# Designed miniproteins, single chains, continued (3): the designs that were tried, part 2

Each design is a single chain, and the fold is of that chain. pLDDT is the mean over its residues in the fold that is shown.

## One batch from the design tools (miniprotein)

Design m8039
Fold by ESMFold2-Fast:
Structure m8039 (fold): chain A 67 residues (1-67)
Amino acid sequence: SLQEELWALVQKAAAENDGLLSKEQLIQIGKEFGIPEELVRKLFAQTKKDFLSPGEAFLILSIGLSE
């Protein structure tokens, strides 16, 4: 259920940005799941990308949720 909720939010956010997620969208979703903004920023920066696919965003947020 937690993974289903996370994936649903990731898909919704991606639909807003033509199938991709921005750093700000990832931070906002992370906050809803109790993931620190600074951790999301660090993980996003490691991708070296400006936008992530839904799968990449889901992976990063899953890592953040696990510490």
Scores: mean pLDDT 84

Design m8040
Fold by ESMFold2-Fast:
Structure m8040 (fold): chain A 70 residues (1-70)
Amino acid sequence: MKKIDIVKLVESLVEAAERAYKEGRLGAVDTAIKRLESIAKHLKYGGNEEAYKAVQEAIDRLRRLKEEAL
């Protein structure tokens, strides 16, 4: 997978989760976090450090949104 494709996928997942959060669908944020964690695991062993960092930052952002909702 090309670096650009991974960054685009991460951005799309974060945007979808943020929209769902604004609509009150907190479960969609949990789903996005799980998907991002799966992607991060594969990137960590695949040697793509920039994409791995971007995914971890996205996970942290979504976790903060979830904490604010609690």
Scores: mean pLDDT 74

Design m8041
Fold by ESMFold2-Fast:
Structure m8041 (fold): chain A 80 residues (1-80)
Amino acid sequence: MKVTLKEGAQKEFDLPGGEAKVLSATDTEIVFESDGKKYTLTGPANGFDVKGNKLILGKAGKYTLTGEGYSEEFDVTEVK
């Protein structure tokens, strides 16, 4: 999926399973559980977060969200 953000903006997406329970988090990877399924989100350091039922992207780069039977890529471009 192609995503365009203005400088300083964040984009929120609904998580596929609703509310998330974060299992582990590093600067480049968040592992969470939503609707009984485990998901892994990877991306640029300090560029993303998972909170409640939302995936938040705030930095240009490539993000990958994977789970059992689910795969989505976000290609985020920032414009001034």
Scores: mean pLDDT 78

Design m8042
Fold by ESMFold2-Fast:
Structure m8042 (fold): chain A 78 residues (1-78)
Amino acid sequence: MVRELIERARELLRQGREAQKRKDLETARRLYEEAIRVAEEAIRLAHEAGDEEALKEAAFLLGEAFVNLQQVERQLQQ
């Protein structure tokens, strides 16, 4: 269900941020990559269902995950 995917993406983002605070950048990368995948699936399903609220929420989470992933990737390239 779309709401379950949104909640899962939100939890993955939280765990990724915690890993990033610990400088566990490899774990943070994996968690953000998973959050992106889950958010993309949520966007697809919300669009198919015409669920505007879920679509906006999932798109926001996708953006957050993408920005955080880029930050971690930059740190890993040092």
Scores: mean pLDDT 88

Design m8043
Fold by ESMFold2-Fast:
Structure m8043 (fold): chain A 93 residues (1-93)
Amino acid sequence: MKISPEEIARIIGLALRALGALLDGDEEAAAEAIRELTERIVELALEKGDEELAEEIRELGERGVEAARAGDREAAVEEIKRMLELFDKLDEL
C-alpha cells in the first residue's frame, strides 16, 4: 500500500469528525477538525513530493475552516469532499 491503512483510517476519522461537528452546529470543533485533516493530507502529499497537491489542499482547508466558522455547512462539506477526492488521487500515486 502507498499510504498505510492506519493513515487512511486517520484521514477518514478526521473527515467524519468534521462532518459530525458541522451537523451539531459546533463551528469551532468543525474548523479544528478541518484544520487537522488539512495538515495531515498536506504532510502525506509532501512525503510523496507533490508540492502542487499540498498547496491545493492548503487552499481547500483554509476555505473549509472559513466556511465552518461562518456557519456555512454546505460550503464546508464541499471543501471536505474536494480534499478527500485529492487524497484518493494521492493514494493512487
Scores: mean pLDDT 83

Design m8044
Fold by ESMFold2-Fast:
Structure m8044 (fold): chain A 62 residues (1-62)
Amino acid sequence: MSPLELRIVQLLLERGPLSAREIAEALGASQSTVSRHLRRLEALGGLRRDPATGRYSLAPPP
């Protein structure tokens, strides 16, 4: 996992569901960079996106 992906997971653990914009602002990264990493983490089953709010959360454990 890249350092940015680790920071994303940690931020979601600390603050709950956040949008790509909120994550980008908190980490001082571009929204496009954060969105790319969020899509990868979602594809790996680590994150879920709520289509109604656009917010990402940690996937529940299996």
Scores: mean pLDDT 79

Design m8045
Fold by ESMFold2-Fast:
Order: sequence, then structure tokens, then C-alpha cells
Structure m8045 (fold): chain A 63 residues (1-63)
Amino acid sequence: DHYEQGLAAYRAGDVETAIAHFRAALAADPTNAEAGDRLGVLLALQGRVEEAQRLGREVRAAT
């Protein structure tokens, strides 16, 4: 599923592809805390901390 594809992309060094898959995993299951946590970490590593926090709030509002 998208979460496993995100992990594979991250391990291959494809951070942007990993972010896309973790976003898709959260869209399919907003309660997937591991996908949310990993997405937040990857966005923070790219210096996009506020975007990561905004996404977390959006997902929580949708659930």
C-alpha cells in the first residue's frame, strides 16, 4: 500500500516520492499515525516544519 511504497522511496533516497506516498496513505486512512509521523519528519528535514504542522492540523480536522 502507499505506506510501504513511501518507506521504499525513502530508503532509496527519494524523499519527495516518499512524501507523496505518505500523503496518499493519510488520505486513505487519516488515523494512520505512522504515516503522519513519517510525513512530518520528512517535511521537517526539508525545512518545511510549518507545512508539516499545518498538514497535521488539516488531517485531524478531517477526522
Scores: mean pLDDT 72

Design m8046
Fold by ESMFold2-Fast:
Structure m8046 (fold): chain A 80 residues (1-80)
Amino acid sequence: MEPDEADILLAFAQIHLAIGDPEGAVKLAEQAYKVAREKGDLETAALAYRVISEAYRKLGDFEKADEYERKAVELERQAA
């Protein structure tokens, strides 16, 4: 199975979180979200928002973290 561009970007975003680069993780996850939305892949779009939320928590921006978590939950409901 050929990995989608969004899946590759999301994998890189998760790696950036693991190595302590939450700012890079936000940038990559935002690109993953855009690609996933263009394809109508709500599940991957929700995962991208989850990664952005986690990255903002690591940055100490709890307001943005909560915002992106809510956006992820809404997309997860639309994907189900």
Scores: mean pLDDT 84

Design m8047
Fold by ESMFold2-Fast:
Structure m8047 (fold): chain A 78 residues (1-78)
Amino acid sequence: DIEALKEGLLRQAEYLRKMAEAEDDEEIRRELLELAEELEELARNLEDLSPEEVEERLRELDRRVQEIAERIREKRAE
């Protein structure tokens, strides 16, 4: 269901923006905001994308989530 996916993406983006508001590290905050913007853009364009394109964009977003998680891990390891 495209509408349910769109709502889920927008809800996730809102959550990330709230996390960014509470984040004191400027670099991590920026990355959280960038991910939120990517989720919002995917949600806006869902109706214009093929199922294959949606799958590719979701895969890309998962990579970004993993990248942010790795950056947080690296910061804690310092």
Scores: mean pLDDT 79

Design m8048
Fold by ESMFold2-Fast:
Structure m8048 (fold): chain A 74 residues (1-74)
Amino acid sequence: GSTIEQAIALAEQYRAEGRLIAAAHIYDELGKYYESQGKLEEAAKMYEKAGELYREAGRDDLAERHFRKAEELR
């Protein structure tokens, strides 16, 4: 929906500004939202985006956890 599209746009803006942790947090929250709705493939995609951003930020532990979570939902 519009709110989700706005959240993704904000996350990508934060990524462009180098606010990688803030961007990752938005995708993590979207992953949790989709998981709560039973939309496991959409949740997995959001967790993958969060993992990529945590990796770019040098937060390897958080990146690995998010990639693992995405894999477990498939």
Scores: mean pLDDT 88

Design m8049
Fold by ESMFold2-Fast:
Structure m8049 (fold): chain A 92 residues (1-92)
Amino acid sequence: SSQAEEAGQEAKRNAEKSGAKAEVRVEGNRAEVTLKGANYAAQFGALAGAVAAEYAGARVEVKVEGDTVTVRIEAPDEETLAAGLRKLAEGL
């Protein structure tokens, strides 16, 4: 949805403020956000945002490999996906 896409773009913008590069993919009820060159604050923010997204009703997987963070979000519907992505953006 456009709301999920906007939330994804906000997460990307927040990651860029820390010097990271971000890629966002939204497909139906799923999203993947990849951060490259994420410092400790960005890594912690992604984890905190993922926890908040779970409380919003999404299912979230986070993988941290060095300074690369991959966040996968799956939701029962597009509105819940948008809510989860907004929580991730707030954490970043």
Scores: mean pLDDT 83

Design m8050
Fold by ESMFold2-Fast:
Parts: structure tokens; C-alpha cells; sequence
Structure m8050 (fold): chain A 66 residues (1-66)
């Protein structure tokens, strides 16, 4: 479940759907795939339009939980 949410969040960032990506990152945090603080940090980066930094964090999270 958490892996699927992280994969969907990565895809949303790649497609430019930052609102959806932020929602998915927060859902991944709720599911235990990433910490709440990490999910919030990703959401803030996406709200600021920093898709590259958010994508890096999401990819590293996916590598850890794989």
C-alpha cells in the first residue's frame, strides 16, 4: 500500500500534478511508508513548485521501503 502510494506520487510529480502528488505523499505518510515530517516537507516543496526536490525525496523514500 505505502509503496503503491509513493509510486503514484512520483508519477503525479512527473506529470505536473503537484496537488495530487502532495495528497499522495501525505497519504503515504499516514500509511507509514514515510514519516509525517517527510510527507509534510514533500507537500511544502510541491506547493512551492519545487517538483525536482520533491521527486528526489519521493524516490529516496521508495528505495528505502521497496
Amino acid sequence: RAIELLEEAIRAVEEGNYVEAAKLALEAADAGGISVSEGVAIAILLAAGDGEAALEMLREALERVR
Scores: mean pLDDT 82

Design m8051
Fold by ESMFold2-Fast:
Structure m8051 (fold): chain A 80 residues (1-80)
Amino acid sequence: GLAEAEKLRAQGDKLYAEGNYEEAAKLYEKSGELFRKAGDYQRAAESYKKAADAYKKAGNFEKSQEALQKSAELIELAAA
């Protein structure tokens, strides 16, 4: 649910602050998927953007681009 998505996002923020970018990115992706399943496309898109930034800092450019694309698709859904 939304509470779980918010908790995962907060855990991702903590890992990101600690420099654990790869694990932060994975938690942001899980958070984004839960927000998407709940129909909260705006917060889903924000979580995928956080995942993209975390993957980029981890040097995982392929996963960063995948997360950016997912965020863009969710922004379109939020605007509809």
Scores: mean pLDDT 89

Design m8052
Fold by ESMFold2-Fast:
Structure m8052 (fold): chain A 60 residues (1-60)
Amino acid sequence: GIELAKELGKQLRELAEKVKAGEISEEEAVKQMNELLKKNGLPEAKDLEEADRVIAAAVV
């Protein structure tokens, strides 16, 4: 739903900002994002761009 997409989108943005700041690697951010996607029954993404598309498609 919309609420789920908003929460996952917020987590994605926070992870992307940490990667830009050099706090975590892109690989670690994708790993953390995929754990959140899995918990919500969504498909895994290969990168943060694909994760953003998956989250957008979760608005049902």
Scores: mean pLDDT 81

Design m8053
Fold by ESMFold2-Fast:
Structure m8053 (fold): chain A 60 residues (1-60)
Amino acid sequence: SVRERYAALRADPEALAAYREEERARMREGFLALGFDEELAERIAEAFAETEVEVIRRYR
C-alpha cells in the first residue's frame, strides 16, 4: 500500500532521497513528452517531488 511504502521511506533518508529524484525525473520526462518546454517541465517536476516528500514526512 502507499501508506506502507511511505512509512518505509520515512525510516530511510537515503531511500527517500533516491525516491524523490526518481519521481522528479519521471515527472520531467512525462511533461517533456506532452510538449512542455524544458524549463517548465523541470519546474513542475521539482514542485511535484517537493510536495510528495512533504506528504511522506507529515502524513500517515
Scores: mean pLDDT 84

Design m8054
Fold by ESMFold2-Fast:
Structure m8054 (fold): chain A 72 residues (1-72)
Amino acid sequence: HMSREEFDAEVDYALAVMLLSLAKKYGADKELIERARQLIERAAQRGVISPEEAQKMLDELEKLEKENEKKK
């Protein structure tokens, strides 16, 4: 049913969702945020998620990155 390319893209999406969820609950360093961003971009490029869903996830990462930069 699923090609290897489709499978890899689905895995990238699942990992991105998991990392974003963990970042929201426990906080995230720049390395985790960057990894999640790369996974979201690859999933979107391969058509696993809509451009709208990808943008929403990227916006959430940008918000988390800004919160992590706030030292007050």
Scores: mean pLDDT 76

Design m8055
Fold by ESMFold2-Fast:
Structure m8055 (fold): chain A 72 residues (1-72)
Amino acid sequence: VEEKYEKAIKEFEKRKEQASPELQRVYDRAIEALKKTKEYTKDLPKEVQEKILDNTIKSAKREIERAEKELA
């Protein structure tokens, strides 16, 4: 589970580096959401952690995609 969080955070950090200032704000929110979710769910069963992680990643990707379309 930890490896999945680190991979997702690293991927968003890499994309943020190449993003416009407006998009960087959206990536910052996504990265922070992942970090907070990892912290808040650490004591939950592994299967629950994975479901919450998957939902957090999906939500973040949708938000980023919407922002990209609006700024294009």
Scores: mean pLDDT 77

Design m8056
Fold by ESMFold2-Fast:
Structure m8056 (fold): chain A 74 residues (1-74)
Amino acid sequence: AAEARADARVAELVKVASQTGPLSDEEIARARQHYLEAEKTGPGEGAGHRGDAALPVARLVSPLAHKQLEEGLA
């Protein structure tokens, strides 16, 4: 199911992040929602493609700095 696949990707993200720095529970929830939306939009195309999913994951490892910077300017 889409939720199970999204949860699996979140679990992988958490494992990677645990070696670099732990994610907050809000960041984990946001990552889960992002994966769920991707699965809902087009399973097998964009949602199923590993390369596409890697970009949101990379942003979610670094988003605190990026989001804080954007919010600080706005």
Scores: mean pLDDT 57

Design m8057
Fold by ESMFold2-Fast:
Structure m8057 (fold): chain A 73 residues (1-73)
Amino acid sequence: MAEEYEKLGKQYEKEGNFEKAGDWYDQAGRIYEEEGDLEKAAEMYLKAFQAYIKAGNYSKALEAGKRAQELRE
């Protein structure tokens, strides 16, 4: 499941829909985190952060960035 959400994020990113790309990467990160794969979760949250920055959604970007940092501590 998480891998499919990651693929959706990548697909929307290729299409230039950065808002949806960020949403799918964020969802993938949450599922990886629930599965205990904290490294992949942090990677997904970082990708969501970058996508939200490109979308101009700085509030969602900040939340995704904080989650990525917390998983590396």
Scores: mean pLDDT 85

Design m8058
Fold by ESMFold2-Fast:
Structure m8058 (fold): chain A 64 residues (1-64)
Amino acid sequence: DDAMAEAGRLAAAGRYEEAAEVFVKMAEENPEMRPAAVLALEALARHTGDPKIAARAEELRATL
């Protein structure tokens, strides 16, 4: 039930793509969490420089 804590643990372990998937799934299952998921994905994209994570953040932001 704590998707934010799971994503945080994955990111701390360097498993950034898996952390991004947790945020995307959280936004898909809970529309109320979509703004928080977008902010988390944007922060993760800036930290990693991964263009795949950046693209996911932009796609999700477009649905706000």
Scores: mean pLDDT 80

Design m8059
Fold by ESMFold2-Fast:
Structure m8059 (fold): chain A 59 residues (1-59)
Amino acid sequence: MKLTPEERLKAIREALREMARAAGLPVSDRATPQMVDALATGEKVKEARERLREIAEAE
């Protein structure tokens, strides 16, 4: 299934929120757009993945 750029960003944004919620972290709308933008540019994709990994590490 092909995703438009907008749909792709929405899915990434939801994944970030889900990971943060699973780790028990508060997720604000203001923080989420910046993370989505970083993933969308591709340049900071690796950094965003590391941030998600940090959230997952909060066991």
Scores: mean pLDDT 58

Design m8060
Fold by ESMFold2-Fast:
Structure m8060 (fold): chain A 99 residues (1-99)
Amino acid sequence: SVEEKALELVKEARELVDQADKAIREGNYDQAIKLATEAVKKIKEAGRLAEEIPDPELRHRIGVELTAIYLRLVGMAEEVALTDPEKAKALRDAIEKAL
């Protein structure tokens, strides 16, 4: 179903963000940028599929979850800026371009 696909994409996006966060903690910023870019693509597709969901309550919950995941990605870019401002800019640019 569209609902099952949207929820699976939300789960995949969250898992990718968790992996990106781990990569940042390990100093692997290039890997974090790749994972964040993949997460944004999952967020975008989940948002697109959510528009097709007839249940407005489920649509709203998915929107809230996607917003939370996106804000976590933005927060990660700010964390990288403390160590590597140029990699932080690359991460922010990758997030914006994938949207």
Scores: mean pLDDT 88

Design m8061
Fold by ESMFold2-Fast:
Structure m8061 (fold): chain A 55 residues (1-55)
Amino acid sequence: AEELIREIEEDTEAVIKELEEQKAKETDPKQIAAIERLIEGIREAARELIEKIRS
């Protein structure tokens, strides 16, 4: 369980890091907003999954 939670956290961090790098290279405000929404959605999904595993 703890190993699975660690893997989810590490994978989530890696994906978010790539999206943050993509966001830093974007100049289109609409695209930046879309990436921000995606990052927030990924963080929330990971949090919910970890919560369920701990239950």
Scores: mean pLDDT 83

Design m8062
Fold by ESMFold2-Fast:
Structure m8062 (fold): chain A 60 residues (1-60)
Amino acid sequence: KTEEAVKLVAYVLRAIGDYLEGNKEQAIKDLEEALKIAREMGDDEVAKFIESKINELKKE
């Protein structure tokens, strides 16, 4: 549904903003919410992409 896609994009944008402000923990939480939505939508490509970004941030 379009509402889920809008929510997903909003969480990704929040994650970028939080990361740029130096708030890595909040950025990871925002991406985890986006990942949950991607999985609920059945979008395996988007889900894998978000998972890879979460793993990158956790290693920093």
Scores: mean pLDDT 82

Design m8063
Fold by ESMFold2-Fast:
Structure m8063 (fold): chain A 76 residues (1-76)
Amino acid sequence: KLEELIEKAKKAKDPSNLTPAEKIVYYILKGELTKAAQVLYENIDKLSEEELKALVEFFKKHGYNTIAEIVEKKLK
């Protein structure tokens, strides 16, 4: 769930051992939007439905509505 992704991202010293979903949250929390978008686009077809839903919630909470809409379309 979203809370677990955020917790792991906050505790990480670097992104090397994070899953793609955790890396996306990590880069957003660091303000590295370009890197977050790159990881998302490279891995979007490999993310589970639960991970996609968690990322949509996270993006909307942080005001990234356009990216959230792109991810939502992958759930349909």
Scores: mean pLDDT 79

Design m8064
Fold by ESMFold2-Fast:
Structure m8064 (fold): chain A 80 residues (1-80)
Amino acid sequence: MGAAEGSAAGGGAWAAAAEAGDPAAPVSTTEAARRAVEAGHGSAEQAAAGARGAAAALGVGVDAPVPAVDIAEGAGRAGG
């Protein structure tokens, strides 16, 4: 899994959290990836791969709600 794909999912999670007004707001990695595509952070295929990568790094399912900060940290670890 690529570092750029993980970073895209993390960026989308932060965008979703900012819209909710709470960085701990629960967001799925799939929803985070969708937000990343809307923000111009790659293609839908890259976002889907990023969502799977972030979910795998966190040990959760791609549709499982996770605090946005945890997705961002998981994406960072996948990118390191």
Scores: mean pLDDT 63

Design m8065
Fold by ESMFold2-Fast:
Parts: structure tokens; sequence; C-alpha cells
Structure m8065 (fold): chain A 65 residues (1-65)
């Protein structure tokens, strides 16, 4: 269930951003990076860039959920 886990992480990241929970944003971001690397074959650098883009534009992540 690769897509379901990715969607759950994206939803949790969006909720943490909206609540201003910086600690949870950091924790979910790290978990999402690991998920992208392990399940989709991204490099750690590429995964970090994707997560950084989501943190700057959370509305883009909402379209994926």
Amino acid sequence: MREEKGKKLLKELIEAIEKGDEKKVKEISEELIEHLVNEFGYTEEEAKEIVDALLKNPEVAKEAV
C-alpha cells in the first residue's frame, strides 16, 4: 500500500504545517524523505528537494491527497 502511506504522510505534514507544529513538521518530513527513498527510488537529495517544495507550497500537496 505504497500510495496510501504516502497520502497519509502528506496529510499529516499538511496538518502539522497548518497547526504550526514545527516539531511534528520535522518528524513527518524525515519520515516522508525515507518513504520517497525506499518506496520510489529517489535519492536522499531528490527526496529532500521534494519535501522542501511541499513545505514552501503546501497547496500543491493538497492536490495529491
Scores: mean pLDDT 74

Design m8066
Fold by ESMFold2-Fast:
Structure m8066 (fold): chain A 82 residues (1-82)
Amino acid sequence: MAENLLKPLTPEQQAALRAAFEEIKRVVDEAVAEGLDPSTAARIYTALALQMVADALNGRVMTPEEARKLAEELIARAKAAS
């Protein structure tokens, strides 16, 4: 697996990534309940997941607060791009 090419994530980093993902899911699911298109939600999940992976590969872990802010920004942008 590619894990051998990466710095191993600590249990704390793994927990932080899970918490960030849970925040993204919560914010996006709330937006979907308020009328956000599910395909737009899927694109937001993909973009944020790739950003989280990129941050982790660079030894940085996205915080739940950062994840929430980025999700809100992407949702706002998607709504504006109607």
Scores: mean pLDDT 75

Design m8067
Fold by ESMFold2-Fast:
Structure m8067 (fold): chain A 95 residues (1-95)
Amino acid sequence: RVEEIKKLIEEGNFEEAIKLLESLENPSVEEVAIMIKAIASLIDKDLEKDVVEKASKVLSKVDEKVLEKAYEIVKKSGLFPEETLKKAMELIKKA
């Protein structure tokens, strides 16, 4: 599942990655972190606003503790500006 979501995102198949995550009753911290990274990348490049909105709605349904742990993993990666990560979390919370 983790490798499947990663591969779909690497291929630019965000819609299938979002559907796969939505189909999971209990998504793992790693699966959620991969999706947060994808959203952050799209926000940073100002791309695919519809995809970002759909992914944010799916992530808004994830357990808050899992979401918090996934966010910390992405933050510690140092891959994104703090402003980009804050924007991603705002979109998830508003969804």
Scores: mean pLDDT 79

Design m8068
Fold by ESMFold2-Fast:
Structure m8068 (fold): chain A 100 residues (1-100)
Amino acid sequence: TVTQSPATVEVGKDATLTITATDAEELRWYRQRPGQPRELLAYGRKVKLAPGTPERITVSGEGNKATLTIKNAKPEDVATYYGEAKTKDGWKRGAGTTLT
């Protein structure tokens, strides 16, 4: 299983999202905006930003834990954010964090 927190974050605030997993081979962050394709934000065993991710979004983490931080979240950041962990049993998705 994987755990993701928090469940909700708000525009106009800094947000820190965390995923934890057991025996992760790789971690990733993506978001799903209303009416838009799924967008990869960060990935890797030692997580790194995907090209094109906005500067106000930063990531850190290695192995079983990763964090994604959004500084001064803007209306264009409104989305559901998902952390995922690749285990020996495949990709497992966290419960998601909704930014409104």
Scores: mean pLDDT 82

Design m8069
Fold by ESMFold2-Fast:
Structure m8069 (fold): chain A 74 residues (1-74)
Amino acid sequence: DELEKKIKELEKELEEAEKAGDEEKAREKALEVGELVLEKLKKDPSATQQEIQNVENGIEFVKNYFELSKLPAP
């Protein structure tokens, strides 16, 4: 459960960054959380490739969504 503890720590850091209005730090922490969740899934014997892909897609979505959030909506 070490990964779960690390995820909780990063979630707390993410919350503090959001509270401070530091959007760049919040994005960085959100991506770090996603990476650890991906590692947790890879170690889970019940995890499927689809679940792993979903988390990878989620990380990519957060990365791209943050970039797009600085542009006017199409």
Scores: mean pLDDT 72

Design m8070
Fold by ESMFold2-Fast:
Parts: structure tokens; C-alpha cells; sequence
Structure m8070 (fold): chain A 105 residues (1-105)
């Protein structure tokens, strides 16, 4: 749906900004920023008539993968495998852009 694309694309923009600065953030600051992105996604999802809990979980999952990959707690291959299980092509595309952004930092 157009609403789903808009919410996911806006969440992606915020996640990419988070990734660019997350090495400069403490663990506490990273957690605060992740919660902010999730809450803003839920608010936009509700405004657009989407399930805010589901959209929040999707974005939280992307942020978790980005954080674990950025900390070296999961490999690029493990993240690519996880993204490859997703049936949603838009979510897979966004996840790959998030993966690439983490690898560029």
C-alpha cells in the first residue's frame, strides 16, 4: 500500500541517520535514539491507518540487526540470510540498504 511504503521509507531515513552517528553514541544514547525512531514510526503508522504495533516491531527489528552488525555481534552473511527469508520485497530492499549503510561506517 502507499501508506506502508511511506511509513517504511521515512523509518529508513531515520535508521540511516542513526547508523551514521551510532559509533559516536554511548549504549544508553543508542537505546534512547532507537526508542525514539520506533515511537515516531508507530505514530506515523497510526496516522496512516496502519497497525502501529506491527510497524514498530518491523522497525525495531531493523534497528536491532543494524546495532548487532555494527557491534560485530552478527556477521554480514547472517544478516543477508535473515533478510533473504523476508517475503516482503520492499522490507528486504530497505534491510539491504540498512546493511550496506552499517558496512560503510
Amino acid sequence: SPAYREVLEKAKEKILEFIKKFKELSDEEQEKERKRIVEETKELAEEKGLDPELMGQVVEGLLTLATLLGRGEVSEEEVRAALGTLRDPLLREVGLEVLEAVLEV
Scores: mean pLDDT 87

Design m8071
Fold by ESMFold2-Fast:
Structure m8071 (fold): chain A 60 residues (1-60)
Amino acid sequence: SEYENEIKRFEELRKKLREEMDALVAAETDPRRQQFWRDVGEALEAIIDYLIKKLKEKAK
């Protein structure tokens, strides 16, 4: 289907983003800084999930 490769790339990016965000949180010693990175990760994941959804809709 159209956009199959783009969907796969965003799914892989989402996985790598989660791994990198978890590492950033683990590297912080300040709980406020840990929460900041969790909030950033959540926002970025929501954007990627929205893009995947739009690509899947276009592939129909």
Scores: mean pLDDT 85

Design m8072
Fold by ESMFold2-Fast:
Structure m8072 (fold): chain A 68 residues (1-68)
Amino acid sequence: DPEKKKEEERLAEFDKKVAERAANGESVSPEERDEAIEYSLLVLAKETGKPVEELRKASRAAQEAARR
């Protein structure tokens, strides 16, 4: 799906920039963390063959619980 691949590529690029900021000792914003998490979910979906939407919903629920 071209739309999904384009989004995955955009998220991968964002994840790379977030990693560079973290390496520089900069604080990562919640929005940047969400993008990095999304990329991790896409990688997990590719490895496990599960729908990314299902993994995303589970991750979002866990993240909300963790933030309280």
Scores: mean pLDDT 70

Design m8074
Fold by ESMFold2-Fast:
Structure m8074 (fold): chain A 91 residues (1-91)
Amino acid sequence: DEIEPLIEALKDPDPEVRVEAARRLGEIGGEEAVPPLIEALKDPDPRVRAAAAEALGLIGGEEARAALEEALKTETDPRVVEAIRRALSRM
């Protein structure tokens, strides 16, 4: 019901709006949220990347897990690395 507006909100110019969108997508779940959240793992704001990692961990699945493992190889922000590790441990 709210998934489509939240997917669009992941592209909002305000990083706080993108963080809230990622968090809500993780709470609602749904496979259709996974590809937009994988793109959010590349967001310039580390808060958005951390929220996307947490959301992918909540939704789960093979595509989400593979994207988190790939992101862990290149992520340098220690807060985002910790969020990815927690997400993977949840799966």
Scores: mean pLDDT 87

Design m8075
Fold by ESMFold2-Fast:
Structure m8075 (fold): chain A 61 residues (1-61)
Amino acid sequence: LKEKLEELAKKLGVPIEVLEKIAVALVNRPDDREAVIAHGQSLGLSREKAEEAVDFIEEAL
């Protein structure tokens, strides 16, 4: 998982720590996609990047 998050961080141009926090949020709230996206935005991602990160991590899990 960590290596896949590192590749996604490089692709999206965001810190890996942000993607790790999004992955944790998604695992804890699998039915609340909007809350996970909002959490990503609170960490500095645009909505588009937060959505792409959530979709990628969900498919990788």
Scores: mean pLDDT 77

